Designed miniproteins, single chains, continued (2). Designs and how they scored, part 58

Each design is a single chain, and the fold is of that chain. pLDDT is the mean over its residues in the fold that is shown.

## One batch from the design tools (miniprotein)

Design m5990
Fold by ESMFold2-Fast:
Structure m5990 (fold): chain A 95 residues (1-95)
Amino acid sequence: MKELEELVEELIELARELARLEQENGDVARIVGLALRIIGLSLDLYELAKESDEETIEEAIKRLEEERERLEGVSPLAAKLLELAVERLKEAKEE
């Protein structure tokens, strides 16, 4: 299993790639594939966050929120997927 920070980095990179493809009117199948990968990583992120300290979880939330805000004007889909990942991390923090 990857470290929480590594999953956050991968998730941000995939969200940026999805936003780029959406802006370029890229291959819909590839956009869908990236969205599914982001969802899968968000589930892995939740499981890893349950084993992580609160400070690490809060740093991950902050980083994902900053990227979400940046992508809101570029790709609402990518921003929404990052929002869902943040919700998963907040749920893990409450456990």
Scores: mean pLDDT 81

Design m5991
Fold by ESMFold2-Fast:
Structure m5991 (fold): chain A 59 residues (1-59)
Amino acid sequence: SLSTEEQDLLYKRLLTSPVFNALPEEEQQEYVKLLEEGLPGIERIAAENPALAAFLATL
């Protein structure tokens, strides 16, 4: 499980990602919802969009 501070940091990272901002609005909403689920949602983001997951991990 992620702390509230870790979730907030990942959310800010997601919003600053050029990969994320290039996605359709529907996919952006799905990824925000997955992030709110914690680790299971993050694992799903990584499986569906490895470039976004790499961005979140390497900043």
Scores: mean pLDDT 75

Design m5992
Fold by ESMFold2-Fast:
Structure m5992 (fold): chain A 71 residues (1-71)
Amino acid sequence: SSMEEQRKRAEAEQLLAKAEARAATLPDAAERQRVLDLVAEARKYLEQGDYRMFAVKYTSAGLLIIAAELE
């Protein structure tokens, strides 16, 4: 339904905003750029309505943020 799509999109946009904020705090420019590239790919899939590929790219970005923060 259109209401379910609006909810999914709003939640996905909030997840991307949080990932971008976390990426901005990373001190290594190369690691920050790798995360932002994955976030950009996630946003591209979100714009296409491909929530499965959005989840894959978003999860990859999140894992890379965690790995970079643990360095």
Scores: mean pLDDT 86

Design m5993
Fold by ESMFold2-Fast:
Structure m5993 (fold): chain A 63 residues (1-63)
Amino acid sequence: MELEEKIKKIKELLPELTDEDIELIKKAAELGMDLDKIIEGIKEGSSLENIIRGAEAIVKSAE
């Protein structure tokens, strides 16, 4: 699936991501987070903490 390919690329760029982090990002993506923009941000040097915080905010705001 396209989502799975994007998640795999994110994990390749940030190998320190846990399975819990991956599940959170995947859920946020299903709620409208743009994973292509996240991947671009990682390539430009965005921190893991910033990405996880954004995903948490989307998930918590939607529920």
Scores: mean pLDDT 78

Design m5994
Fold by ESMFold2-Fast:
Structure m5994 (fold): chain A 92 residues (1-92)
Amino acid sequence: SALKKLEEVIELLKELKKKYPELSYPLDSLINAVEEAIKAYKEGDLEKAILIVELVIESIKDLKEKGILPEEVGDKLISLLEEALKELKKEL
């Protein structure tokens, strides 16, 4: 389920905030974006949900490249988001 994977991403981001409070601002921005994607999905706006998930993936890639987010953590988040994206695109 796309929804289940997006919810798992939110939980992982919340756990990261507890371990790395200095990253609270960028992690909160990512959490808010994923929550907006879930909201769009529940409202039937698949195109908006897809766009937001793609933007979140790009943001995480940027945070990894800048060394702000650990590679292993970023890769796990990207993997879950790409799986959610594939499920959303199948429903389109």
Scores: mean pLDDT 88

Design m5995
Fold by ESMFold2-Fast:
Structure m5995 (fold): chain A 74 residues (1-74)
Amino acid sequence: MEEVKKKVEEAKEKIKKGELTEEEILRIENWVLQQYLDAVRAGDEETAKEIQKLGEELGKEIKEYLEKQKREEE
């Protein structure tokens, strides 16, 4: 759980700096999904729900970041 929070926070910091690459986005999203699935399989519903919330929060930040980059290319 703490590792998920740390990686999500690191990704958000990179978003703020404009340094998050598409490859890093794919890696972090796939990694967070894997942590969620592992928690579900372990029957840890509380951890799974917390990971899902962190993933949704990160996904929103990534969406806003990608929209900003797209506008800068236009």
Scores: mean pLDDT 79

Design m5996
Fold by ESMFold2-Fast:
Structure m5996 (fold): chain A 91 residues (1-91)
Amino acid sequence: SKEAIIKKLREKAEGYLREKLAEIREALERGDLARAEALLAELEKERAKMQEILKLGEELGVDTAGSLFARIFIEEGERALAEARRLLEEL
């Protein structure tokens, strides 16, 4: 069903972001600030790519599973980035 596809896309986006946030936390727990900053930069870059994909899809008038994934990733990615920045500031 369409609902099952949406759920699967959300689970993929949330799972990926949760894993990245966990990697940042683990790097900080080890005192590896350079790796934590690199992981944060990569997450910011990946979110920017999703924003570009969404923008291009909107310009073409195309709404796909990829566009839906990009929207979810942007929303959840903003939350993950905010959390990662808070963790770095708490040092």
Scores: mean pLDDT 80

Design m5997
Fold by ESMFold2-Fast:
Structure m5997 (fold): chain A 60 residues (1-60)
Amino acid sequence: SLPEGLKLVYKDTFVEVYRHEETGKYIVKLFGKWFVKESRTGLPVAVFDTLEEAVEFLRK
């Protein structure tokens, strides 16, 4: 299941976009990787192989 505080805001065939409500940051699944973004339109600040790692980074 999804980690606490993540909300799916967009999904299509290639990409899933989640907003983390507590921090206002975004997690994007693309090309089998999990990208952390400070804002919806900004460049990724980190990339991880798993959702769990992305959420841990985002909570720091």
Scores: mean pLDDT 82

Design m5998
Fold by ESMFold2-Fast:
Structure m5998 (fold): chain A 91 residues (1-91)
Amino acid sequence: MGSGTTSDGTRTSGTRLELGGSIETHSENPETGFLTYVRARNVRGYVVLDGRLAPIADDFEGGAGDDRESLERQIEEARKRAEEILEKARE
């Protein structure tokens, strides 16, 4: 172990990158077998939410296993939060 350098700050990381591309992320829970899928089109940027990276895109989509409503709601809120943080970082 060991650490003594912090490049990560309080500011949103990778905000408004304007990539214009697409991103797809999926994760599987070995215990429940649930799959978490997140896809964003026309990714414009990213923002860090409580240590997690969230994409800012024109069209955001997500889903999980069988019940996507619960997950989508969570993703939707995370995206909305990211957008607010991004707006704040925008001055």
Scores: mean pLDDT 50

Design m5999
Fold by ESMFold2-Fast:
Structure m5999 (fold): chain A 85 residues (1-85)
Amino acid sequence: DALDEAIVAAVDALPEEVKARIRALEAELTRAGLAGASEEEARALADEAIALLEEAVPELELEYEVVRDPETGKVLVATTAARLL
C-alpha cells in the first residue's frame, strides 16, 4: 500500500531515540492487549504513541479505533485512517 510505504518511510527517517520511544510504547500496547487491558488503558497507550508520531512528523495524521473482539473479549487497537497532509 502506497500510504503504508509513505508512513514507514516517514517513521524510518526519525531520530533513533524517537523510534526507540515509539517501539517501547508499541511493545507496551501489544503486551497490555494480550493481558486483557481495558479500552481506556489501550486508548491511553495509543494516544501516547500517536502524539509522539504527530509531534515528530507534523504532516502525518492518524486515526485509530479501540475495538473489543467479541469472540475473545480482548481489546485491539486498529488504525482506521492514515494520511500525509
Scores: mean pLDDT 66

Design m6000
Fold by ESMFold2-Fast:
Structure m6000 (fold): chain A 98 residues (1-98)
Amino acid sequence: ELRDTLRAIVELAHELAELMEKAKQGDENARREAYIKLVSLGVLLAAADILGMPREDVERLRKLLTEAGNAIDNGDYETAAEKAREFARHAEELLRRA
């Protein structure tokens, strides 16, 4: 159901932000785990799209996810954390309206 999917999305987005803080300190395992969370978030967004999340919200969240991934690739963990938190805030607002 959409609410359960949104709850999982919110949890993973917060975990991603925490991993970015660890990656800033040189934790290579945190960087690796962040990529796994990005893949999981992409899969959950596809599920949310099928479950009826508005197209504009799916597109916004996918854009934030892509920007976070690009920031990680560039070693910009500060920007990646900001994008993950923005993603989480948007998903939380959608969850409150679902």
Scores: mean pLDDT 87

Design m6001
Fold by ESMFold2-Fast:
Structure m6001 (fold): chain A 57 residues (1-57)
Amino acid sequence: SPLENLSEEQRKKVEEALKKYGITDEDERRAVALLVKQGYDPETAAERIKAARAQQA
């Protein structure tokens, strides 16, 4: 899992961001984790994935 390679602090921030933005889909959770690994802030990553999902709906 992409989350397994994050630091414990980064993993906590990712989980908080996912909860804040209501991201429960596993593919979207993975996309947020991949963006964080690329250097994005967890909240920014979650916001971007949520916005992309809204455009696909």
Scores: mean pLDDT 76

Design m6002
Fold by ESMFold2-Fast:
Structure m6002 (fold): chain A 93 residues (1-93)
Amino acid sequence: MTKERVFEAYRRYLELLQASEELIELTEKVLEHLLPEHGAEELLAELERVLATGEKNAEKIKEALETDEELKKRYEEKLKEILELLKKELEKL
């Protein structure tokens, strides 16, 4: 139950950050290895708190990324870097 809710909250968070489906799927695989079946309630509460703040500012973030071409490129490059790091870490699990 809690693990499924953490996955859903994290998926919403990554979608808010405009992450690719590949990055979302890899993050879910990493979380599957790291999260216990029970006892993730505090992590879930924190993620839901972060999401509430992020969702409130989502429109401003979207506007900034659409307005600043340089920021958008750097953001996309950073997401690609994170994706490659997650792939490398998943190979170690």
Scores: mean pLDDT 66

Design m6003
Fold by ESMFold2-Fast:
Structure m6003 (fold): chain A 65 residues (1-65)
Amino acid sequence: SLTLAVAELAVASLMTSTGSFADIEVEGNRIHVTLDKDTEEDKEMAEEMKRLAEKLGVELEVTFK
């Protein structure tokens, strides 16, 4: 859907802005993001992304290596 596509692009933009590498997978209405580092900045960004995804009506799952 357009909503999912917009959410995916927004998440990708936020993640690249922090300089952290991210792997992004889309499955149905769910976006799964993997971050290379478990820093406070990465955790804060994950929370911001979850809030954005909720407003856009998509599910977001974040994992850390």
Scores: mean pLDDT 70

Design m6004
Fold by ESMFold2-Fast:
Structure m6004 (fold): chain A 76 residues (1-76)
Amino acid sequence: SDKTMEEQLEGLEEMLKRAKENGKVPSDEEIAAIEKKYQEDITSLNDSELLALAMHYLEKKDYEKARQIIKEFNEK
């Protein structure tokens, strides 16, 4: 992706906003499953799972973790 980290964070904030408006935010159980998968094998995550996890950390205001996951997304 040719987007800067700041542009990607803005994109995630818009995705999170739309997910909240449409009731499509992943459940805590879904996020826990993705986090476990991430800790066991980062390469097993698809783009949707990486974005969901980054969006979760953005919602928690863990910007450093969100940036790390966005970097993983870009390196796929």
Scores: mean pLDDT 77

Design m6005
Fold by ESMFold2-Fast:
Structure m6005 (fold): chain A 100 residues (1-100)
Amino acid sequence: SLSLEELGKEAIERLDLVKEKLLKLEKDPEVRAKVEEFIERLKKEIKEAVENKLSAEEIAERLKKLVEEWKKENPDFPKDIAEKLEEFVESLIEQIKENY
């Protein structure tokens, strides 16, 4: 298994790559700003999870809650981008559960 610190580092690197990819495809500055905001919130949550040595289950619950809260705050956000971000978060949760 990977350490929580190593998993956190990999998750942050993957988040930066997803952010760069989505920002290259999206031209609307308001949508781009919201993508950056969401990615930064996820990075903060992962950093806090590593610092507090949270369990895989606690990390999964916090990430799920963040996605749900973000969707409620941004109901008019483009659904295709929202779905891609949700699928990415689900992949991060799976990686953490399988490797931690």
Scores: mean pLDDT 82

Design m6006
Fold by ESMFold2-Fast:
Structure m6006 (fold): chain A 87 residues (1-87)
Amino acid sequence: SVELSPLEQATARALALLNEVLKETGDVALGERLAPVTQRLIAATEANDARALAEALRELARLLAEAAPEAAAAVEELLRLADEALE
């Protein structure tokens, strides 16, 4: 079995959280707005850059908090993943 690295696991979890929020809201425009940040998550993971990943996770959390205040639990989890990436 191929095992994911810690940064790959964090990115997979972040993308799963985002997909669930977008599915629940049905907000296609929000998905398009967040696409550049999700690309930064993927690029940081490919570069094995924990700092860049944490910065992208925090930006994703900020944008999501502004656009979908009801997704507070997802925002908190994204911030937790960012903090863990820096440890």
Scores: mean pLDDT 83

Design m6007
Fold by ESMFold2-Fast:
Structure m6007 (fold): chain A 104 residues (1-104)
Amino acid sequence: MDEREMNRYLAGAAALASLYDKEISELLTEALDPEKRLEALEKAGTLIAAKVAKIIGDDTEYKITVSPDDRVQAEMARAMEEALRNIDDPEKAREALDRLLALS
């Protein structure tokens, strides 16, 4: 995946997060910098997982780990955007969380 597609998913996720959680939005914006991306995505993913878990009534503390593979990072950014877009739909939010966990 090219850097343009990665930045599109990250920008979309950050914009969606800005409606619900400033910290997640700031971390996703920080992930636009390739030097900060891995750490920022791990932190953002972990916070998104916690937010989705709370919405679906799951007490599990999920930790998201990020691969140094750019393709995997882009798929994770997409899964994060999907989770935030569907935050009001517990079934779709769970599907996005399951995808994020599969990439972790």
Scores: mean pLDDT 82

Design m6008
Fold by ESMFold2-Fast:
Structure m6008 (fold): chain A 63 residues (1-63)
Amino acid sequence: KKALVLVVGATPEEAEEVARMVKEERGYDEVEVRLFPDEEAARAAGRRAHLEKGYEVYFADLR
């Protein structure tokens, strides 16, 4: 199973830590993390990834 974590208001290091936690706690084979400037951009990308590639999508706002 694949997970995508959409992050706003984070450094790359903070985003990777969130991805690590999701992978370990939820048992995903693949976890991708992407940083976004705002929530609208993040949610639009998440909807596309879910529909096209079957990702389970998580959102983290670290602002």
Scores: mean pLDDT 73

Design m6009
Fold by ESMFold2-Fast:
Structure m6009 (fold): chain A 68 residues (1-68)
Amino acid sequence: MEEEQRRIEKEARERMKEFALKISYGGTGELSYGVGKTLEKLGDLESAKKMYKIGEENFKKAKELEKK
């Protein structure tokens, strides 16, 4: 019953891909936010603002993946 095995493999790959993307976006967002806070403490407000924007964009992508 090859169709069932193909379906399971396809679903597993898609699920793995979606989870990997969600984790990557969330993790990248958190890291960017942390770097932004460090830059802000160093007085580099422009770079901090840029990192916060990158963090927000990545968090939005992670949230979109969560909404199905």
Scores: mean pLDDT 75

Design m6010
Fold by ESMFold2-Fast:
Structure m6010 (fold): chain A 97 residues (1-97)
Amino acid sequence: DPFAPHLAELLNYGVKGEADKAEELIRQVAKEHGLELTPSEIAEILASIAVLTAQMGFKEGAKALIDKAEEIAKENGVELSPTAKVQINYAKKLAEE
């Protein structure tokens, strides 16, 4: 997993609600590893970070990451993966109180 070494920085962006910076870091890591990520794969990674952010108690940051993941899917006319949908729903429940 090329994103594992960057998890702390991704979570720091998540905690701060800096969803655009989290997306930029995901794209940068993918490029450095020669990976072509689909919009659905980027959204799934953001959804994973949103779950962790929500579990840490940073509800507004988690919501920003969820919104960004859903926006990427919508803007690219793609379906979220089943895994991303489960993660988004779980993060939303954690963020709703």
Scores: mean pLDDT 86

Design m6011
Fold by ESMFold2-Fast:
Structure m6011 (fold): chain A 94 residues (1-94)
Amino acid sequence: SAELEELVALVLAVLDRLGPDGLVSVEALEAAIEARLPPEQRGVALRLLSEMGLLAPDGLISREQAVAAVERFYAKASPEVVREVIAALRALNA
């Protein structure tokens, strides 16, 4: 899916900015969402972050775990929610 490929690419771009050489803190991702997104976009981004938190019980997420979390999110989310998350991640990468 083109939307899934874009969603994965956008998430990996955020991780590359926050932790280019390793694991990324889930708390750092939450802080970036709260600092950079308007309140209206935070909820949908935090829904994706919840899937990452489930795969990273120590609070540190790898690229492989992030991709798996995105795939889990995509399988459960409506097309509308997927589009909203893509918009939020584009804003986060701006």
Scores: mean pLDDT 85

Design m6012
Fold by ESMFold2-Fast:
Structure m6012 (fold): chain A 81 residues (1-81)
Amino acid sequence: MKEELQKLIEEARKAMTLPDEDEARRRVIEIGRKLASLPGVSEEFKKEIEGLIDAVERGLISPREAAEQLVKLAEKMIEEL
């Protein structure tokens, strides 16, 4: 679990540096889906992650902002392990 969370944090940080907004959006959505599908994720974290995915898909937040929020959620999940 912790290693998977750290890997997804690294992927999200890389997505924040992408110059192409469409590519960044697709990668952030993929990372969020992977994070929500990890075994042992609480319903609360899953709901927050799914909310971020919906927001970035609808263009309500930037891919960079969504990636920053995913990093924060994954770090919080590690703290609860």
Scores: mean pLDDT 81

Design m6013
Fold by ESMFold2-Fast:
Structure m6013 (fold): chain A 75 residues (1-75)
Amino acid sequence: MKVELIPPKTKEDGYTIRVRHPSSELKATGYGNMKVEVKEGEEHTVIATMDPEADIGIVVIETGGDKVEVSFANR
């Protein structure tokens, strides 16, 4: 599995994580103050929004036996 991180167009949009070559259905979990939404209808994407008061957030994306961790740091 490969992931591509697309920065938000506005501060309200969150980050778009595009998942390529998922082995199975996508599962995404946010840690820290991360909100996560899976949108499989748009070529397997995950929208990740970080709490502006958080120092760090982590998103774990899982498909089949594959796992990828994406780390975010506040500005």
Scores: mean pLDDT 72

Design m6014
Fold by ESMFold2-Fast:
Structure m6014 (fold): chain A 100 residues (1-100)
Amino acid sequence: SAADEKAAELVKEFGREVVEIIEESLKNKESIETLIEKLLKAFRKFAKELSKILSKEKVEELLDTLVIAVGSELQSRLDKESARKVIEALREEKEKILKE
């Protein structure tokens, strides 16, 4: 459907933004708190756009999948404790978004 095509486009854009945020954070030696703030801002924007075009059930499924995917990217690039903190923040933000 047109909604599925638009959702796929939003997922690609979000994935690109996540990689750019992580790479710039590492390059600039930013704090984990700054990285969390930037990633949560991108995640909130993405979830809001996704909610305009997909059902709540589909948004929940996609956000779950993306938290896992972003978590894997973080684990590949950050130390274990830093990755854990960022993943925890994303999981908490997901729950907040889904409760409105």
Scores: mean pLDDT 87

Design m6015
Fold by ESMFold2-Fast:
Structure m6015 (fold): chain A 88 residues (1-88)
Amino acid sequence: SPLEILNEALRAAQEAAGAAVAAGASDKEAVLAGLEVLIELLRKNGEEELAELVEKGKKEVEKAKTLEEMEEILTRLFEEIAKLLKEK
């Protein structure tokens, strides 16, 4: 199911973000590393619509100047993901 694919991809994304932090990455760099892995795995599993939504969120995170802006972007992204999953 799309939800099962998303949950597996999110686990891998969290692992990638954690590894980036352990390697000395900034919060923004760690978030971007996690989102990249999420996009990769969603596309690999045929979840193109979810991948495009995450890619849009990643581009917004790249433009964010503060941690608060990143948190707001991520909150909106996961709300949009939840809405999309309810429509399937």
Scores: mean pLDDT 86

Design m6016
Fold by ESMFold2-Fast:
Structure m6016 (fold): chain A 71 residues (1-71)
Amino acid sequence: ACWEELCTGITLSSSVDCSSLKGQAAFLKGAEPNFCACAVKVLERCAAEATDEVTLHNCIQARIAELKACP
């Protein structure tokens, strides 16, 4: 799945289509496993809620503090 391609060495389960997020989530490539697992949970919530690219971007921006709290 696309999340496992971005998060090296982590097995993640997701029912959310992350194809629209591959570019936005490229920063996860080579990230530490704990950070990656935390960040993916935030991004998955945004992908599940978003209806278009603008809504997706706004969701991620609104959750920047949560991403910064990842280890």
Scores: mean pLDDT 67

Design m6017
Fold by ESMFold2-Fast:
Structure m6017 (fold): chain A 66 residues (1-66)
Amino acid sequence: ATFTDDQMRYAVYRAMLAGMSVDQMRDVFAAGDLSPDQRARFNAIADDAYSTMSRQQLQDAVDQLN
């Protein structure tokens, strides 16, 4: 299955809001039936979000993507 960029961002931001660590998220993406490009994109989104986004920014982004 192919995920859109918005679907990938939504999934990452929701997982972060639920308290999943970056390492737990990386493990899920590595174990998933994802293409190398999809896995790289999920990891890039997670790395960026964990480095740059506050909880409020994550919530706002989820609300916009809903």
Scores: mean pLDDT 79

Design m6018
Fold by ESMFold2-Fast:
Structure m6018 (fold): chain A 61 residues (1-61)
Amino acid sequence: TGVENAIAHILATEKDPSLRGVYLVGVAEAFGIPVDSAKLKAIRTDEEVETAAAQILERAR
């Protein structure tokens, strides 16, 4: 897997919530996790990032 490490790396290195959303799409795609990519690319707040990251982690289990 490595999903948790990939998400942690994004959150540690990127501060822009909108770019975090775009990178989360990339993580989900790389690990074969189904997501609404349009919704993730529309993220603008840290709260939306936290919600999306939690959903990806839940689906990876």
Scores: mean pLDDT 82

Design m6019
Fold by ESMFold2-Fast:
Parts: structure tokens; sequence; C-alpha cells
Structure m6019 (fold): chain A 95 residues (1-95)
């Protein structure tokens, strides 16, 4: 995999919504479609494009993404597994 997956140790002290938003941004930069994640998470494409660029989100928006990610955990893990098994294991640990 060409994806650079951060060790849990470097993100573990972040609030879980920021951990999840960061990993979604990583998935988008690794080539996951903005339209696919927008549909799965029910979040605007503009918000995901900001995450793909590494732009900061406010905590309220990050919390919404985190709640949607928990509800769609199996779908997100399946996509992550196709990118990198380490990313899938990290999402399983956080969600």
Amino acid sequence: SSVIVPPYEVIKDLPKPLQVSGLIGLMLRAGVSVSTLSRILEVPRSTLSRLRRGEPLDMETAEVIYERAKKKKDELIKIAEELDPRLAELLKKIL
C-alpha cells in the first residue's frame, strides 16, 4: 500500500472525532471518491473536500462525521481494508 498510516500512538491523545476526521482525510488523499464517502457518511462533498486538503474542521462538524462513521462502521472498514489492512485495524480500534 502507498498509504502512510499513522501509528495509533501519534493520534491516541486527540479527541476521537478528530482521529476519525483525520483518517477520513487520509482515505480521501489515498484515492477514495469524495462522492462515495459523502453518500456513506451523509456529509456534504464540500466538507470532505476540505478534509482531503487537510483543512481544519470545527469540533461540531467533526462530531457529526464521527457519529455517522460509527453508524457506517462496517462500510468504512471495508473501504479501509482495500486501501491498507493497518488503516482498517485502526478504524476498528477507534470506532
Scores: mean pLDDT 85

Design m6020
Fold by ESMFold2-Fast:
Structure m6020 (fold): chain A 82 residues (1-82)
Amino acid sequence: MKEIADRELRELGMTPLREWEDKDIGLYVVDARGERDLPPRRWFVKDEDGTKLLVTLAPLPEPGRNRLSVTEVTSTPADIAK
């Protein structure tokens, strides 16, 4: 997950302000200094293993700061409805 989040951030041209935390896999805080708050976005990506991931980018309450999170999507269709 960390490698995928790093790749997505790089493709978006973003720089993480805070490294990944030990317990917070897929969580980055990015800075949009010189830019306004980035519009919230969500998109799916696939891991090299084919695992589907949901990437969410959302502005933090403070202007110019954004948060990117990566969440593993349940690969089993039966679990999606629960």
Scores: mean pLDDT 53

Design m6021
Fold by ESMFold2-Fast:
Structure m6021 (fold): chain A 80 residues (1-80)
Amino acid sequence: SEIQRALALMLAGSYLSFAKTSKDPEKKKVFLKLAEGARALAEGDTASALELFDEVLNDPAASEEDKRTATHLKKVAEEL
C-alpha cells in the first residue's frame, strides 16, 4: 500500500542517517544495505529490496533488531 511505501521511505532515511554517523565500518555496511533495501521497496523495486534484505539476514554484523526489520520488510516486499 501507499502507507507501507511511505514508511519504507522513512526507514530508508533513518538507516542512511545511522550509516553516516556510525564509525564501525561493518555496522555502516549493514545500515547502508537496510537503507538501500527500504528505498528500493519504496520505489517498487522489489527484486533489489529482497536481495538487500537477504544480505542483511546473512550478515554477521547485523543485530537481532536489524535482522527483525529486514525480515518484516522482506515480507512486505513479497506481498507487493
Scores: mean pLDDT 85

Design m6022
Fold by ESMFold2-Fast:
Structure m6022 (fold): chain A 96 residues (1-96)
Amino acid sequence: LKSKEDLEFVEKIKEIAKKYDVELSEEDIQGLLSASEAYGVDKQKILDALEFVLKKYKGKLPIEELNKLALRIAYGTEKDPLLLQEFEEYQKEKAE
């Protein structure tokens, strides 16, 4: 965590996790930060993907798998086309 923007992004990740009563590991948080820093994924898209996955799958998958799923959705590498479509619909609802 090197910049004020990165600190604010990490705080937003923690706020989403707290909203859904989920504890993310430091490694999970660093994975989300790296998606933005190293791979240029939009920070808001990462936050939307995380909240979408927690809202839909909390209690159905381990938190590590939820985080990996959020990353696949944020990167656009998820192989389930229905899940990607549901995420696009979710983003439209949040953009209002």
Scores: mean pLDDT 79

Design m6023
Fold by ESMFold2-Fast:
Structure m6023 (fold): chain A 61 residues (1-61)
Amino acid sequence: MKYTVETLHEGGKTYYAVRDENGNVVAIGSSDSSTVTVTVDGKPVTVTTPEGQSKRVEVEV
């Protein structure tokens, strides 16, 4: 199954959302680090987002 991990680093926090293939949010959270590790369907995914930037990572499991 295909997921998307979206991150935004703003104000010293990295926010994340995980979306399924249909664009539905299945997980959300935040970290005080530029690096977030999220478990997507049993698979750990690590994303590093510089301050003031956003990232989008596609994950197949």
Scores: mean pLDDT 82

Design m6024
Fold by ESMFold2-Fast:
Structure m6024 (fold): chain A 62 residues (1-62)
Amino acid sequence: MTKVSIGGYGIGETPEEAEKKAKEDAIKRAKDSGLTIEEVEVTKVEKTPEGYLGLATVLATE
């Protein structure tokens, strides 16, 4: 089966909130594409003027 990586991002007031929102964004994008989610990983959390930016990747398959 072909595996694909779907990225997501989120902004929150805390690093934990940013991670959660990034995971939720990546999961939503994968589901909207009709993919089966295999793994979810937070790749980065960074402090910004707006709070914290989280980046996540979903590894998914058709």
Scores: mean pLDDT 81

